# Designed miniproteins, single chains, continued (3), part 17

Each design is a single chain, and the fold is of that chain. pLDDT is the mean over its residues in the fold that is shown.

## One batch from the design tools (miniprotein)

Design m8560
Fold by ESMFold2-Fast:
Structure m8560 (fold): chain A 90 residues (1-90)
Amino acid sequence: SMGEYIQKLEEELAKIKEETGIYINGEKVGDFDRGLIAIYPDPFNKEEALIFVNKKFFSIIPVEDVGKVLKTLGYKDAEKVGELVKEAMK
């Protein structure tokens, strides 16, 4: 179920020693001083992504909105991460 996937991802994120950065599908792709943002493909809907903030589930958002959400959270290279998420979900 979705809840089981979210719980598993939170447990995996809790093992990361770093408290800052941008992560896509478990891999660090950028520096982010304000906290840790992790993005994973939604295994039930390829048009959506799972967003985790500071190692906790935050929301499910459309893939096209990832860049906008990251920009709102203060990440200046949001466009680059948006493209990396689209590539990871192909």
Scores: mean pLDDT 81

Design m8561
Fold by ESMFold2-Fast:
Structure m8561 (fold): chain A 65 residues (1-65)
Amino acid sequence: MKKLEDKARFYRITAENSRELADLFLKQAEATKGERGDRLRAWAEASRKQAEMSEKQAKELEEKI
């Protein structure tokens, strides 16, 4: 089913982008101390969780193909 393949691909791209965002926030956090650094680490973790969720959805869709 092409629609499932397209959705799975979209979620995999979303996961990759979210992982890149997490890496960028972590790099910024390393250069930043205090409350701002803590906020950037929190955003990095949120982006990592988003990547995990998107990978999970991609795998579920791939199993239906």
Scores: mean pLDDT 81

Design m8562
Fold by ESMFold2-Fast:
Structure m8562 (fold): chain A 80 residues (1-80)
Amino acid sequence: VPSREEVEAFAAALAAEIAGKSLEEQQRLTLRGYGELAERLGRLELAERARALAEDPNATLEERQAAVREVGALLHEAIS
């Protein structure tokens, strides 16, 4: 399981990576990042769901935004 220090470093790196990107790219990169973190935490179903939405060209901005909120909340709960 990643340490809190590793999670903090991951969050900082993700924030830097998405800075200056379009809203669509920010949502996709955030979902990819959340998928990677979920996998490291052993939450394989969350990882698969996040990656599927990040890579789905037919997913709407609304669907990706909803997924970012939901997956983010579940990941926060997992590390609390």
Scores: mean pLDDT 77

Design m8563
Fold by ESMFold2-Fast:
Structure m8563 (fold): chain A 85 residues (1-85)
Amino acid sequence: SMEELLEELEKIAKTGTMEEIKEAVQRLLEASKDLSSIEANKVASKAGAMLIKAALENPHLDLEEVRKLVREFIYQMNKIIGEKE
């Protein structure tokens, strides 16, 4: 479920590597293709906030690399949402 994917991202974001976080984000992007535009927007907001918090609290993450990941994630989510209109 989408809730399980978001919970997995939150757990990985706290202690995980950038590669593990990128993989979790990719799973969210794929699952978001099956969501409504409204639900996909909620997922984008929640996941974006989780990633920013992780960049501040996880000492193993580079802040600039997380910012680039968030920008790419939002770009891909906007493309997915646009295809549903």
Scores: mean pLDDT 82

Design m8564
Fold by ESMFold2-Fast:
Structure m8564 (fold): chain A 89 residues (1-89)
Amino acid sequence: DEAERERILEELKKWHAELEAQKKNKPENERYALELLAQAKVLETIFKYEEAAELLRKAAKAFEEERYEEAEELARKAQEIIDEALAKE
């Protein structure tokens, strides 16, 4: 279990670093979409917060479609779930 958890964290760190590099060369709406997809991956893989991950994926799609108000609202709802969970840990 420990070895598995460590490998997952290492893979996520590499993936996140690659994503950050990609964001620097993208338009703002695409960068936000990539950030939200990254957070969804972490939530799904480490924290098992499936609802928050789903909300972030919906927000990413809204950003790509330039529906910024909806995207921001969805991202905020996901962040509330994350913040509440992290405050308890």
Scores: mean pLDDT 70

Design m8565
Fold by ESMFold2-Fast:
Structure m8565 (fold): chain A 60 residues (1-60)
Amino acid sequence: EERRKRASEIIKEEVLEGVEALVDGVFYAVKKNNPTLDDEEMEKERERLLEQARKEIEAS
């Protein structure tokens, strides 16, 4: 271990980045298939999912 961060912290950061990328990809596809969806509603759902994922990862 060459960094100050513990393995658990590094893993959590990688998982968070992966989850954020996955969520972005899914929301891009949903918006592309449903262009009439409200952008504000889409952003609220995205924030809600990311907040939930972050809490679950931190609790692990």
Scores: mean pLDDT 75

Design m8566
Fold by ESMFold2-Fast:
Structure m8566 (fold): chain A 77 residues (1-77)
Amino acid sequence: SMIRERILLDFRLLAAGGEVTFLETAIRRGSISPEEAAAQKAATRARIDAIRAEAERLNDQDTIAKADEVAARLDAV
């Protein structure tokens, strides 16, 4: 159902936001190589893009806005 799909998107977006937070922390602490950081950014970006595309399909404006916020945070890393 659309309700279940939207709930699953919320969980996927929460996970992507967590990935951004871990990446921010790892870079700040110098615990990740530049190559690993670039790979992790690319992987997290792809997940955010997939979530946003699915939110557009579901016409879920709240999730689209939140995905854009998570993407902006990732771009600032």
Scores: mean pLDDT 90

Design m8567
Fold by ESMFold2-Fast:
Structure m8567 (fold): chain A 80 residues (1-80)
Amino acid sequence: SIMDLMEEAGIPPEVREWVERKLREIREAIEAGDEERASQLIIEFSEWMGERAGTLSPEQREALLRVEREILGEIQRLMS
């Protein structure tokens, strides 16, 4: 689980909660067929993740980037 991966890596709860909420929003937008909203949320997500990676330890940073890759892969699957 993405949440388990973040917890194991010691990523702060507020970061994990934000990621989970953002994923829910992206999923809802995709399911609603709102491509514009989904695209905006994906961009916001990627920008936020990049900013947060700069404030984390090397291990947390690696885990966060791994989470981002997995999420983007799931989004691509949902949109195709």
Scores: mean pLDDT 77

Design m8568
Fold by ESMFold2-Fast:
Structure m8568 (fold): chain A 105 residues (1-105)
Amino acid sequence: NNDFINSTVEYLNSLGYNASESFIQSVLSFDKDGNGDIDFEGFLALVVSLQTGKDDVDQELLEEVLKDEDYVAGLKEVFKEYDKDGNGTLNFPEFLALISALTSS
């Protein structure tokens, strides 16, 4: 939703990261419920975007990243650490905590 996008952009910008609406929308394209819950595929797209500096992450790029089993396994472990309720998705507070960790020095 728009409130989630705006809050996420404002929060990331407060951390010194210049977040774009297109970047957040790319992540939210994997939010099937539209309630701000991010599944692992959405989280993977966000991490790849941050690593490559690309605002949009193509499905082809995600498939190439998924071939690196060690990298994907490490990201799944990080995702599970922030998935406090164990539902397989990150809610807004969990998502912000993870983004804060990824953007820290």
Scores: mean pLDDT 64

Design m8569
Fold by ESMFold2-Fast:
Structure m8569 (fold): chain A 73 residues (1-73)
Amino acid sequence: DEEARRHVEQARQHLQQGVDAALRGDIDSAVQHAQQAVQHADQAIRLSTDPRVRRQAQQLRDGAQSLRDELLS
């Protein structure tokens, strides 16, 4: 699950960068980071065999998707 864990970490980093960008009013950057967080979370879900890693990835995907939907509404 090393590759899945790397994708979880990348999803976390992009989600945090997306939140930070949104707080600054940089909507374009926030959307890009949210999209990258979703992509990395999806890859982690696909690759993970550990249910804890899969749960973390799902939570990150939900958070990133929520951020993206809020920014695009």
Scores: mean pLDDT 88

Design m8570
Fold by ESMFold2-Fast:
Structure m8570 (fold): chain A 60 residues (1-60)
Amino acid sequence: ADEKLKEREKKIKEILETLRELNAKLQAIHGLSQEEVDKMNEMNEKGADALLERFRKQLE
């Protein structure tokens, strides 16, 4: 029943975690502020949420 939603959520979370790790590495190399890293992570989460919301709505 909810397997398709859970699979998509898991995959999106894994991608977001990878992007957070990348942003943390960029912070270490370029001296980015925590606010800059947070904004980058927010943009990634916003994109992921839009895709998940669309998929969730199709399963309702």
Scores: mean pLDDT 78

Design m8571
Fold by ESMFold2-Fast:
Structure m8571 (fold): chain A 105 residues (1-105)
Amino acid sequence: SQAQQLYQQGSRYFLQGNYQQAVQYYQQAISLDPTYSLAWMGLGRALYQLGNYQDAISYYQRALSLNPNSISAWRNLSQAYRQLGDDQSSRQYQQRADQLQQRFN
């Protein structure tokens, strides 16, 4: 799909460290397909790399609403809360990731 192609372009920019460009392509992907959980994850990860932890959290939560079994989304959510100094939420979400890892491999 066009959304998948835009996601792949965003991921190429992400791997190059061009997080601002990655954000733009991931936003275009979710505009075309708001159910594309990987694009919400990509957007969150790019914003995390830019130090925008609050927005990263919001987009990880959106990805989790679409795919609640995403171990990486729970881990990334935990890491973002840790960066904000919210150790309680960080531990809670890390425990969720660990539970899913044990259950789903």
Scores: mean pLDDT 91

Design m8572
Fold by ESMFold2-Fast:
Structure m8572 (fold): chain A 70 residues (1-70)
Amino acid sequence: MDIVLSERGFEAGREDLLRSHGIAPADKDALIAAYNAILAANPERQQLLQDIGDTLRAIGDEFQAELEAR
């Protein structure tokens, strides 16, 4: 069980993808929302996907708050 590793892994991989696409945090939030919507459409894996979604939301909230605070 690796919520810390999962968070670090997702953050590192996501930053690499964001960097290659030049995606701003606001655009990242839109991507995360779309991703979560797709995941929510798969109820058989909802529990696992929900845990991942919570981690992504926590990271997204941190970036969003920092940008909003300026």
Scores: mean pLDDT 59

Design m8573
Fold by ESMFold2-Fast:
Structure m8573 (fold): chain A 74 residues (1-74)
Amino acid sequence: MLDGEEAVERLREMVEADPELKGNERILEILEQVEPYLIENKIKLSESAIEFIFSFLPDVRSVEHLKVIFDYVA
């Protein structure tokens, strides 16, 4: 299982590898802003949970939206 820092880094790598999401500064900024929340709440995620979250990233509009998704899969 990945901790909050590992989960955010993995998602960033997936964003940077995706032709449609590559260079999307808004998504990368939201990922950076959610990291402290994951650390404080000791959220741990499986690789399957990371892939599930990644599928929603194109529709994520705020840090609060991403927090809800992480809480749901944790």
Scores: mean pLDDT 82

Design m8574
Fold by ESMFold2-Fast:
Structure m8574 (fold): chain A 79 residues (1-79)
Amino acid sequence: AQSATVRIENLTPEARERIAGLFGVEPQLIPDDGILTISSAGKDEKGKIVAGANVDTTQVVEILSRLLGIKIEILEVKK
């Protein structure tokens, strides 16, 4: 499975709620430190969200950064 671990810089409550809404998950699954793993497979859990089997994790990060107007740093990519 593909995954990207990212740091959302300056995570606000509003940004957390928007990200949660985009993935269809509860906001509390996005940790306060802004460190989130976006995965192509598995189950949604605190710090990990499943985006789908055909996700390009790098493109998902770029889209989120653009849509939310926030800085997102890629920490790790697994292919």
Scores: mean pLDDT 76

Design m8575
Fold by ESMFold2-Fast:
Structure m8575 (fold): chain A 77 residues (1-77)
Amino acid sequence: HMSPGEAALAATREAFERIRKESPELLEGTQQVLRDAKGAQRVREAAQNPDLAKTLSPEERAAAELMRLVDERGQAT
């Protein structure tokens, strides 16, 4: 059995591994968005604003999807 934190880490690793194989450039940009507090905040704001979500770059959309997957798997029931 995997803890919520371990499940979130596993999901993150799987997602990054997939991006790395398909598009290394996208991986670097996605990691940069997640490391940058401003980028992470923009992605979170896009979750509440559909118009902002439409303006996300591919890297920002990948970061948003990763955050969503981590939140889903990391949330304790």
Scores: mean pLDDT 67

Design m8576
Fold by ESMFold2-Fast:
Structure m8576 (fold): chain A 68 residues (1-68)
Amino acid sequence: MKDKLYEEFLKELSKVLSPTEASFGATVATYEYVFSKKPYEEALEEGKRFGRAWGRGLEAAIERSKLV
């Protein structure tokens, strides 16, 4: 089921991402695997990229908010 897929992606992504980044990444990986029908490895890599990008974007948004 989709819950087990999210759990598996969360477990794998938690090895290389922060807990929050891994949570968002696992959501994207599950979506890509289930709805976009990407292979497991591609879905996992998309989740990893999303998690990292989200973390970087949050840092950039916080920094920009200090300039105004």
Scores: mean pLDDT 75

Design m8577
Fold by ESMFold2-Fast:
Structure m8577 (fold): chain A 74 residues (1-74)
Amino acid sequence: MLLEEIEEAYKKLLELLKLPEEAHEELEAVMAKTREKYENNPSEEFEKRLKWTLEQLKKALEEKSLEEEYEPPK
């Protein structure tokens, strides 16, 4: 499911950014709202935008994963 993959990618990105649990809860609320919009009016354009967003998130995850390995300790 496209929205589920996007949500998982966002959660992984939040973990890599070491954001607090409140940020994860906010993301879940945003994703629930996005899902309602998609289910009410699914369109090819909306789906293409979601796929593009997923690709950008995957790229960001790969880039951030590499950066975290080299980030100096505080």
Scores: mean pLDDT 70

Design m8578
Fold by ESMFold2-Fast:
Structure m8578 (fold): chain A 68 residues (1-68)
Amino acid sequence: SMEELQKLLEEATEQVRERLLAGDREGARQVVQQTVNKVMDDPSVSQDERDAFAQALGDAVQALLAEL
């Protein structure tokens, strides 16, 4: 559901934030990749939901990087 995708986005964004604050850029990249793979590999997620999720995750990561 969109609610489950929103929760996944929030959890992934927090994990990326924690790794970036710790200076672990490779770990942050791995969190993003693993999260994208989970959504892309889920057959219950529509293409529109995948596109919206990828955009939202990208926007969240860019916002975090701008705060550094």
Scores: mean pLDDT 84

Design m8579
Fold by ESMFold2-Fast:
Structure m8579 (fold): chain A 88 residues (1-88)
Amino acid sequence: MKTITVKPKSKEDKEAFVKGVEEAMRALRNGDYEKARKIFAEAVKKLAEANGVEVPENITDEGFVNARKAAAALASGKDVDIVVKVEE
């Protein structure tokens, strides 16, 4: 298991990431697990690309939990590093 750490560089990147995670959580509540995973992966990938970090497609469920916690902290006005766990 590989750990990838991404720090949002701009307010726009932070807001885009939070919105992406919120959309993924909405899909999960509607029972659309595949759509939720895709939205999570796209949000993490976009944020990582903005920070010059490459993220593989095989993000673990623990990685999504960490991304959700980071999005909640960012939405509450806290600055946090986003830690994503991926399969090697």
Scores: mean pLDDT 71

Design m8580
Fold by ESMFold2-Fast:
Order: C-alpha cells, then sequence, then structure tokens
Structure m8580 (fold): chain A 59 residues (1-59)
C-alpha cells in the first residue's frame, strides 16, 4: 500500500535520477523526512535519507 509519503519519495527519487538537483528539491526531501518522522512512516524516512545521500554523492 502506497502512503502519500511513499508517493512523494518516488517523485523525489525520479527528479534526483534526472539530475534536477535544486534547492527546492533538497527542501522537499527535508520536508518528507520531517513528515515521515511525524507520521511514523519508516518507508518515507528511509526514502528521504536515501535522497539526501544521492544528492551528497552528486555534489
Amino acid sequence: MSTPNTREAGRITRLVQQGDISDDLQQRILDLLRQGQRDGDTGGITAAQRGLQLIRQLQ
């Protein structure tokens, strides 16, 4: 079952893979991490952390 956080994580992952690494994208990943922590959504938290790692590797 896809949560709203999981769907947003999927969208963020595609943008990172496309190389569309903007400050807005970084903010969206941080917002997803915070929202996942509030919701207790382990999938959302994991996806947000992976997104941050990918951005760090590409910079």
Scores: mean pLDDT 70

Design m8581
Fold by ESMFold2-Fast:
Structure m8581 (fold): chain A 65 residues (1-65)
Amino acid sequence: SEREAFLREKAIELGLSAELLRRLGELTAGQPLSFVERVLRAMVERARELKVPMGELLEEVVAEL
């Protein structure tokens, strides 16, 4: 599907683990792809600024957006 293709592309682009990709898909289920893009962008920015793994930020970012 378009959603699966998008998530796979971002996993390759951003170096996401299979586990993180699975969690991202589950936590954003039913949400539009624009929401998924916002979550990924926020996670990348925060991980870079805070110097923490993206996987530690996923639940917080989804809850905040």
Scores: mean pLDDT 79

Design m8582
Fold by ESMFold2-Fast:
Structure m8582 (fold): chain A 85 residues (1-85)
Amino acid sequence: SPADVLSRIVGLMSEARRANPDDERTLALMDQVVDRALQVLQDPSKLPEFIAWVRELAGLPGLPPSVREKLEEIIRLLEDYQASL
């Protein structure tokens, strides 16, 4: 369900935050991903654009590896959700 997908995204981003508690960039990215996920799950037509945006975030230079891994997990979660629609 959309609620289950959102819950898992929040969980993954919370893990990224705990691994990088003093990284302002990680905190800001986490908030943006969660906010956009909430909007996109209310409008699934935006899923492809959201997945592409998360892929761009995962490719950013200087992003901590732990954050990149969580973003890659979110991409897989979103692709699986999109395939289930």
Scores: mean pLDDT 82

Design m8583
Fold by ESMFold2-Fast:
Structure m8583 (fold): chain A 98 residues (1-98)
Amino acid sequence: AVEELLREAEEVLYQLLGRLSPEQRRAIGPPTVQAALDLIENQDLTLEQLVARLRELIARARALLAAAPNQSSPELAELTRDLFVYSAALRYLLQQEK
């Protein structure tokens, strides 16, 4: 279910955020909420498309963490931002379906 996917995303995000510098964490902070809304509005993504993309991002994040468990990288920061944006977008759509 979608709720399980969001829980997995939160766990992975927690691990990713722990790897990032304070500067990288700030870059993916409050502005990503607006980015999530813009993603839904501009790309007209369906719930199914968001779920599929979030699953891909979680898999990539786990693979990257396994390959370089002790390192912060620009790719890790970008992946963390994407995961945050897509999980926020999915949460927003779930709230609209109530």
Scores: mean pLDDT 73

Design m8584
Fold by ESMFold2-Fast:
Structure m8584 (fold): chain A 95 residues (1-95)
Amino acid sequence: MMERMRELLRRLARATVEQDGEEAERLLAELRELAKGLDEEQLRELMLYAARELGRFAAEAGLPEEEIERLLAEMEAASPELAEAFREGYREALA
């Protein structure tokens, strides 16, 4: 289950960066359904993984600063931990 969810989260991160809204919505719906079977710790682990992967793909794609700021604001609104995971992924991709 966790491996399948990580695969879907990587695909979601890529679809988000590529601005493929239809694919992102489809993947998000599948992830929400699978998440119903997870405990809180598993969900937290996957959310942090997703944020880090999103940061990595955003850096690799060379997203504009305004779009990076928007994604960070969205992450920060959900959790400061998610925003930090995003920053970590972004920094690692640039190193």
Scores: mean pLDDT 80

Design m8585
Fold by ESMFold2-Fast:
Formats: structure tokens, sequence, C-alpha cells
Structure m8585 (fold): chain A 90 residues (1-90)
């Protein structure tokens, strides 16, 4: 979604733990209602210059509509790393 894309771009440009958490929450809210099967895991990566964001989405419990989202920011030049995990139940 455009909102997720905007938060992702902001995190890549000026990385903070707060921005990583907001991105994780947005992604969790998007995927929790679309949960089909427990145990499903997928990931995607976005890159800009030396900066990389890896998002992992894990479907913990389909019956409880519980999703875990982990956002990892890494900068190859500065060595900066931020990791945030959010659990959301729809």
Amino acid sequence: SSDIDEQLDELLENPTEEKARRLAELIARHFAPRLRESGLVFAFVAQKGSSKVTVTVRMLDAAARTVEVTVVFEDKETGKKITVTVTYRA
C-alpha cells in the first residue's frame, strides 16, 4: 500500500527504531486480516544506497489471526542495525 511504501522510504532515508516499529505495525495490520494458514512465512527486502530493510511476516495462529512482523534495518557503510518485532491480532 502507499502508506507502507511511504513509511518504508522514510525508514530507509532516516532510520529510527520508532519508524521501524510503525512500519512493522502497518504491515501486521495489513496481513493479519488476510491470514490463511498458520506457519506461513514470507519476507521481502527493500534497498536504497547502502541501506537495506528486511521485513519478515510470520503467520503464528490462523484461528487467532495472529501475525508476527520483524523489521530489520541495516546500513553497510555505518554498521547501523535496528531490529523491531511486532505481534498483532486482528
Scores: mean pLDDT 83

Design m8586
Fold by ESMFold2-Fast:
Structure m8586 (fold): chain A 85 residues (1-85)
Amino acid sequence: SLKEKIEEYLKRLEERIKALQDILDSMTPEERAAFERMRARFEQERLVAEYRKLHPDQPVTPEMIEEVRKKREEEEKKALEDFLN
C-alpha cells in the first residue's frame, strides 16, 4: 500500500540520516570541512545541470542555483518533519 511504501521510505531516510550523523560526529574538524566542501560542490554541479534542463533559454547564475538549492532543502526538511513525529 501507499502507507507501507511511505513508512519504508521514511525508515530508510531515518537510517541514512543517523548513519551520516554518526560519520560526521566521528570526523575531525578538517575532515568535516572537506566533506562539506565536496558535498556542496557535487550538489552545485547537479543543480546547475537540472536548472539548465528546465530553463534552457535562461543563463545560469549562482543566485538562481542557490534559490533552487534552498527550496529543495526546505522541501526535504519539511518532508522529514512531517513524517518524523
Scores: mean pLDDT 74

Design m8587
Fold by ESMFold2-Fast:
Structure m8587 (fold): chain A 59 residues (1-59)
Amino acid sequence: GSEAMKRFQEAVFAGDYAAARELIPELSDEELRKAIEFMEAIGRDDLAAEARRQLAARA
């Protein structure tokens, strides 16, 4: 994964969901799909929805 994905995972594990949200636009399409699965698995449907919106907004 990219540096952005590593920072995203670190923010989530730290419980820093504000930092995780700010990193979503920096993730690749593949990383966004992984982030969606990860967020849904931990019950963060709000962050999963944000990641889905980011993915849908890309060409």
Scores: mean pLDDT 82

Design m8588
Fold by ESMFold2-Fast:
Structure m8588 (fold): chain A 69 residues (1-69)
Amino acid sequence: DEALLQEAEKLLGKKVNSLEEALELLERKIKDIEAAIQKNADNPVAVAFGKKELEKLKKLKERIKEALK
């Protein structure tokens, strides 16, 4: 699904070749953002933005998993 690939590319900031690659990169980015939130726990604005981005990434990951069956 091209729409899912486009959403993944937008959130990842990189072009992806397939939904499988997008899933791998999304999983890595989710871990990176979780680590960044932990490192910036003293900055509530950064934490809030990170939390919103995690919600988008997790939702997209679930949609991609569904598309891949």
Scores: mean pLDDT 80

Design m8589
Fold by ESMFold2-Fast:
Structure m8589 (fold): chain A 98 residues (1-98)
Amino acid sequence: MAAEERERAREEMRRRIEEAKEEMLKLAEEAVEFAEKVDEELGEKIREILYGLIEAEYAGALALADDESHTPEQVEEEIELALLKMKEAKKAALEIAK
């Protein structure tokens, strides 16, 4: 039945979002550790900014996954964009730490 296939697809999207959140948290912690090695206050500020971004991106991705008008491809694009933003944030933290 089509309903069971749709439920399975939503569960798969939610699993992908949870995996992406864990990857974003790892990238954020790595950026924070880099900043803290230079300045503890800078590390605290970067942590606050990055955790706020992760929370917003995670909530947004879950909302898209729960919306029937959005496709799995759109959810994947949001996940990829969020991961790219976190990688860029880590690179920026590394540049500031120099």
Scores: mean pLDDT 77

Design m8590
Fold by ESMFold2-Fast:
Structure m8590 (fold): chain A 86 residues (1-86)
Amino acid sequence: MKLVVNIHLTTAAPLPADTAVKIVEALEKEGVKILSFYFSAQSATEYEIVLEVDTELPKEKIAQIVRDVLSSQADITHLEVEVTDA
């Protein structure tokens, strides 16, 4: 099943440079295939991340993996994770 994961987040301090790699690695560890990855810094503390994935996992499990990784990497002030059919 192909899904699009749209992430918009604001942090108290800049995201670590390896945050993107950690998201990809966490998803791949669960058998998720990454088809595309987009990372955009809107400011020093505001980010947009978009992933296209192919997975057998339910949308909520994908969203939870992403939330867990981001929460471990940064002090998040705002987080939106939307998972939709591709």
Scores: mean pLDDT 84

Design m8591
Fold by ESMFold2-Fast:
Structure m8591 (fold): chain A 73 residues (1-73)
Amino acid sequence: MRERAEALIALAREAAAAGADPELLAAYAALLRRLADLGLSLADVEAAHREALEEAAKLPTEVEAARAVLEAL
């Protein structure tokens, strides 16, 4: 579980490398790790994350996109 959360966090870090706020990225990483520790499967986290990313892609700013992703998790 934790190893899979770490992989998702690494992917989020790579996506954020071009402009995401480091504080928002840290909060996002902490949330993903917490969800994995609660026993959610990687598939469940990925499905929720993917749908959140699709909605976030419609937002005008990366801050709003990050917020939408966090709220959908």
Scores: mean pLDDT 58

Design m8592
Fold by ESMFold2-Fast:
Structure m8592 (fold): chain A 69 residues (1-69)
Amino acid sequence: MTVEEILNEARRQGAKVELWPVDREEPIIYAAGNIVVVSKEGNLATLRVLDSPDGTDIVVDAEKTRIVK
C-alpha cells in the first residue's frame, strides 16, 4: 500500500497516522486530515503538515507509515 493510500484510508476512518521521519529514530503521530503528500522518491515520501505551528515538510519512510487509532 502506498503512503497516499494509507493516508486516504486513515482519513476515511477518522484515524491518525504514524510517520517515521528519516532524520529521527522516533515516530510522529498526526491526524491524517492534516497531512498531504508533496512528492515521492522510491520508498521516501515528502509530506506537508497542514495547520502545524512549524509549517515544515517532513521526509518519511513510506514502508513504515501506518494507521493508528
Scores: mean pLDDT 76

Design m8593
Fold by ESMFold2-Fast:
Structure m8593 (fold): chain A 90 residues (1-90)
Amino acid sequence: MSLEEQTELFQKFLEEEYGSTPSKEQATEIVNLINEAYKAYQAGNVKEAALLAKKALELLYESLSEEVRKKLEEEIKEGLEELEKAIAEA
């Protein structure tokens, strides 16, 4: 899929699941970071993958409405802590 198609599907998913979606610019950046993290992971670069995934997760959290951020706060915190641990142990 093109980056534009991936971004549109990502926005649609978030709107349908959470009722909130990042701007197209923010969604494009998040999808880019996810794609780069996936490529780093496939190459065996676990630390780089975790760093990129952390950036994506932080940007996603900042881009969502206050109501959705409150609902996802614990899950996002746990995800960030797990990624920080992976970065430190790599």
Scores: mean pLDDT 81

Design m8594
Fold by ESMFold2-Fast:
Structure m8594 (fold): chain A 87 residues (1-87)
Amino acid sequence: SPTKAQIDRDIDISMARMTISVAEISFDSMEKIKDPEEKIKSLEDLGKQLKKAAEIAKKAGDEETVKRAEELYKRVKKKLEEEKKKL
């Protein structure tokens, strides 16, 4: 039987990968949000989710998932700065 540590690690990796995949879809859908304040809030929430997913992936040793999260986080942060300038 796998150890609890092995099970927990596999769950963490799966959760981080799923979170990033959902975040990629959410980011692509941001242009559909017409209200600037709602768009900013959604981008801030997305950034927080990506940061947590990157921390989980890093703890689990999934370097590829960390890189995916960091790359998407940079894109989210840039878009957030652009949207804040419109207010």
Scores: mean pLDDT 86

Design m8595
Fold by ESMFold2-Fast:
Structure m8595 (fold): chain A 55 residues (1-55)
Amino acid sequence: MEVELDEKVTEAVVLSETGARASPVELRLYREGKAVIVDGAIIPKFAAEQLAKKA
């Protein structure tokens, strides 16, 4: 994510996408733009990018 979300907006988005199953660590990573949400799971951005490159 190129634009960082504030803490409250990030929490609301993650809870909506994950069905309220996100941990505080996952919320922090998503807020810092270091993780993305895929199929209701929070995946580190670098890991998602590596998987995409191999596909």
Scores: mean pLDDT 62

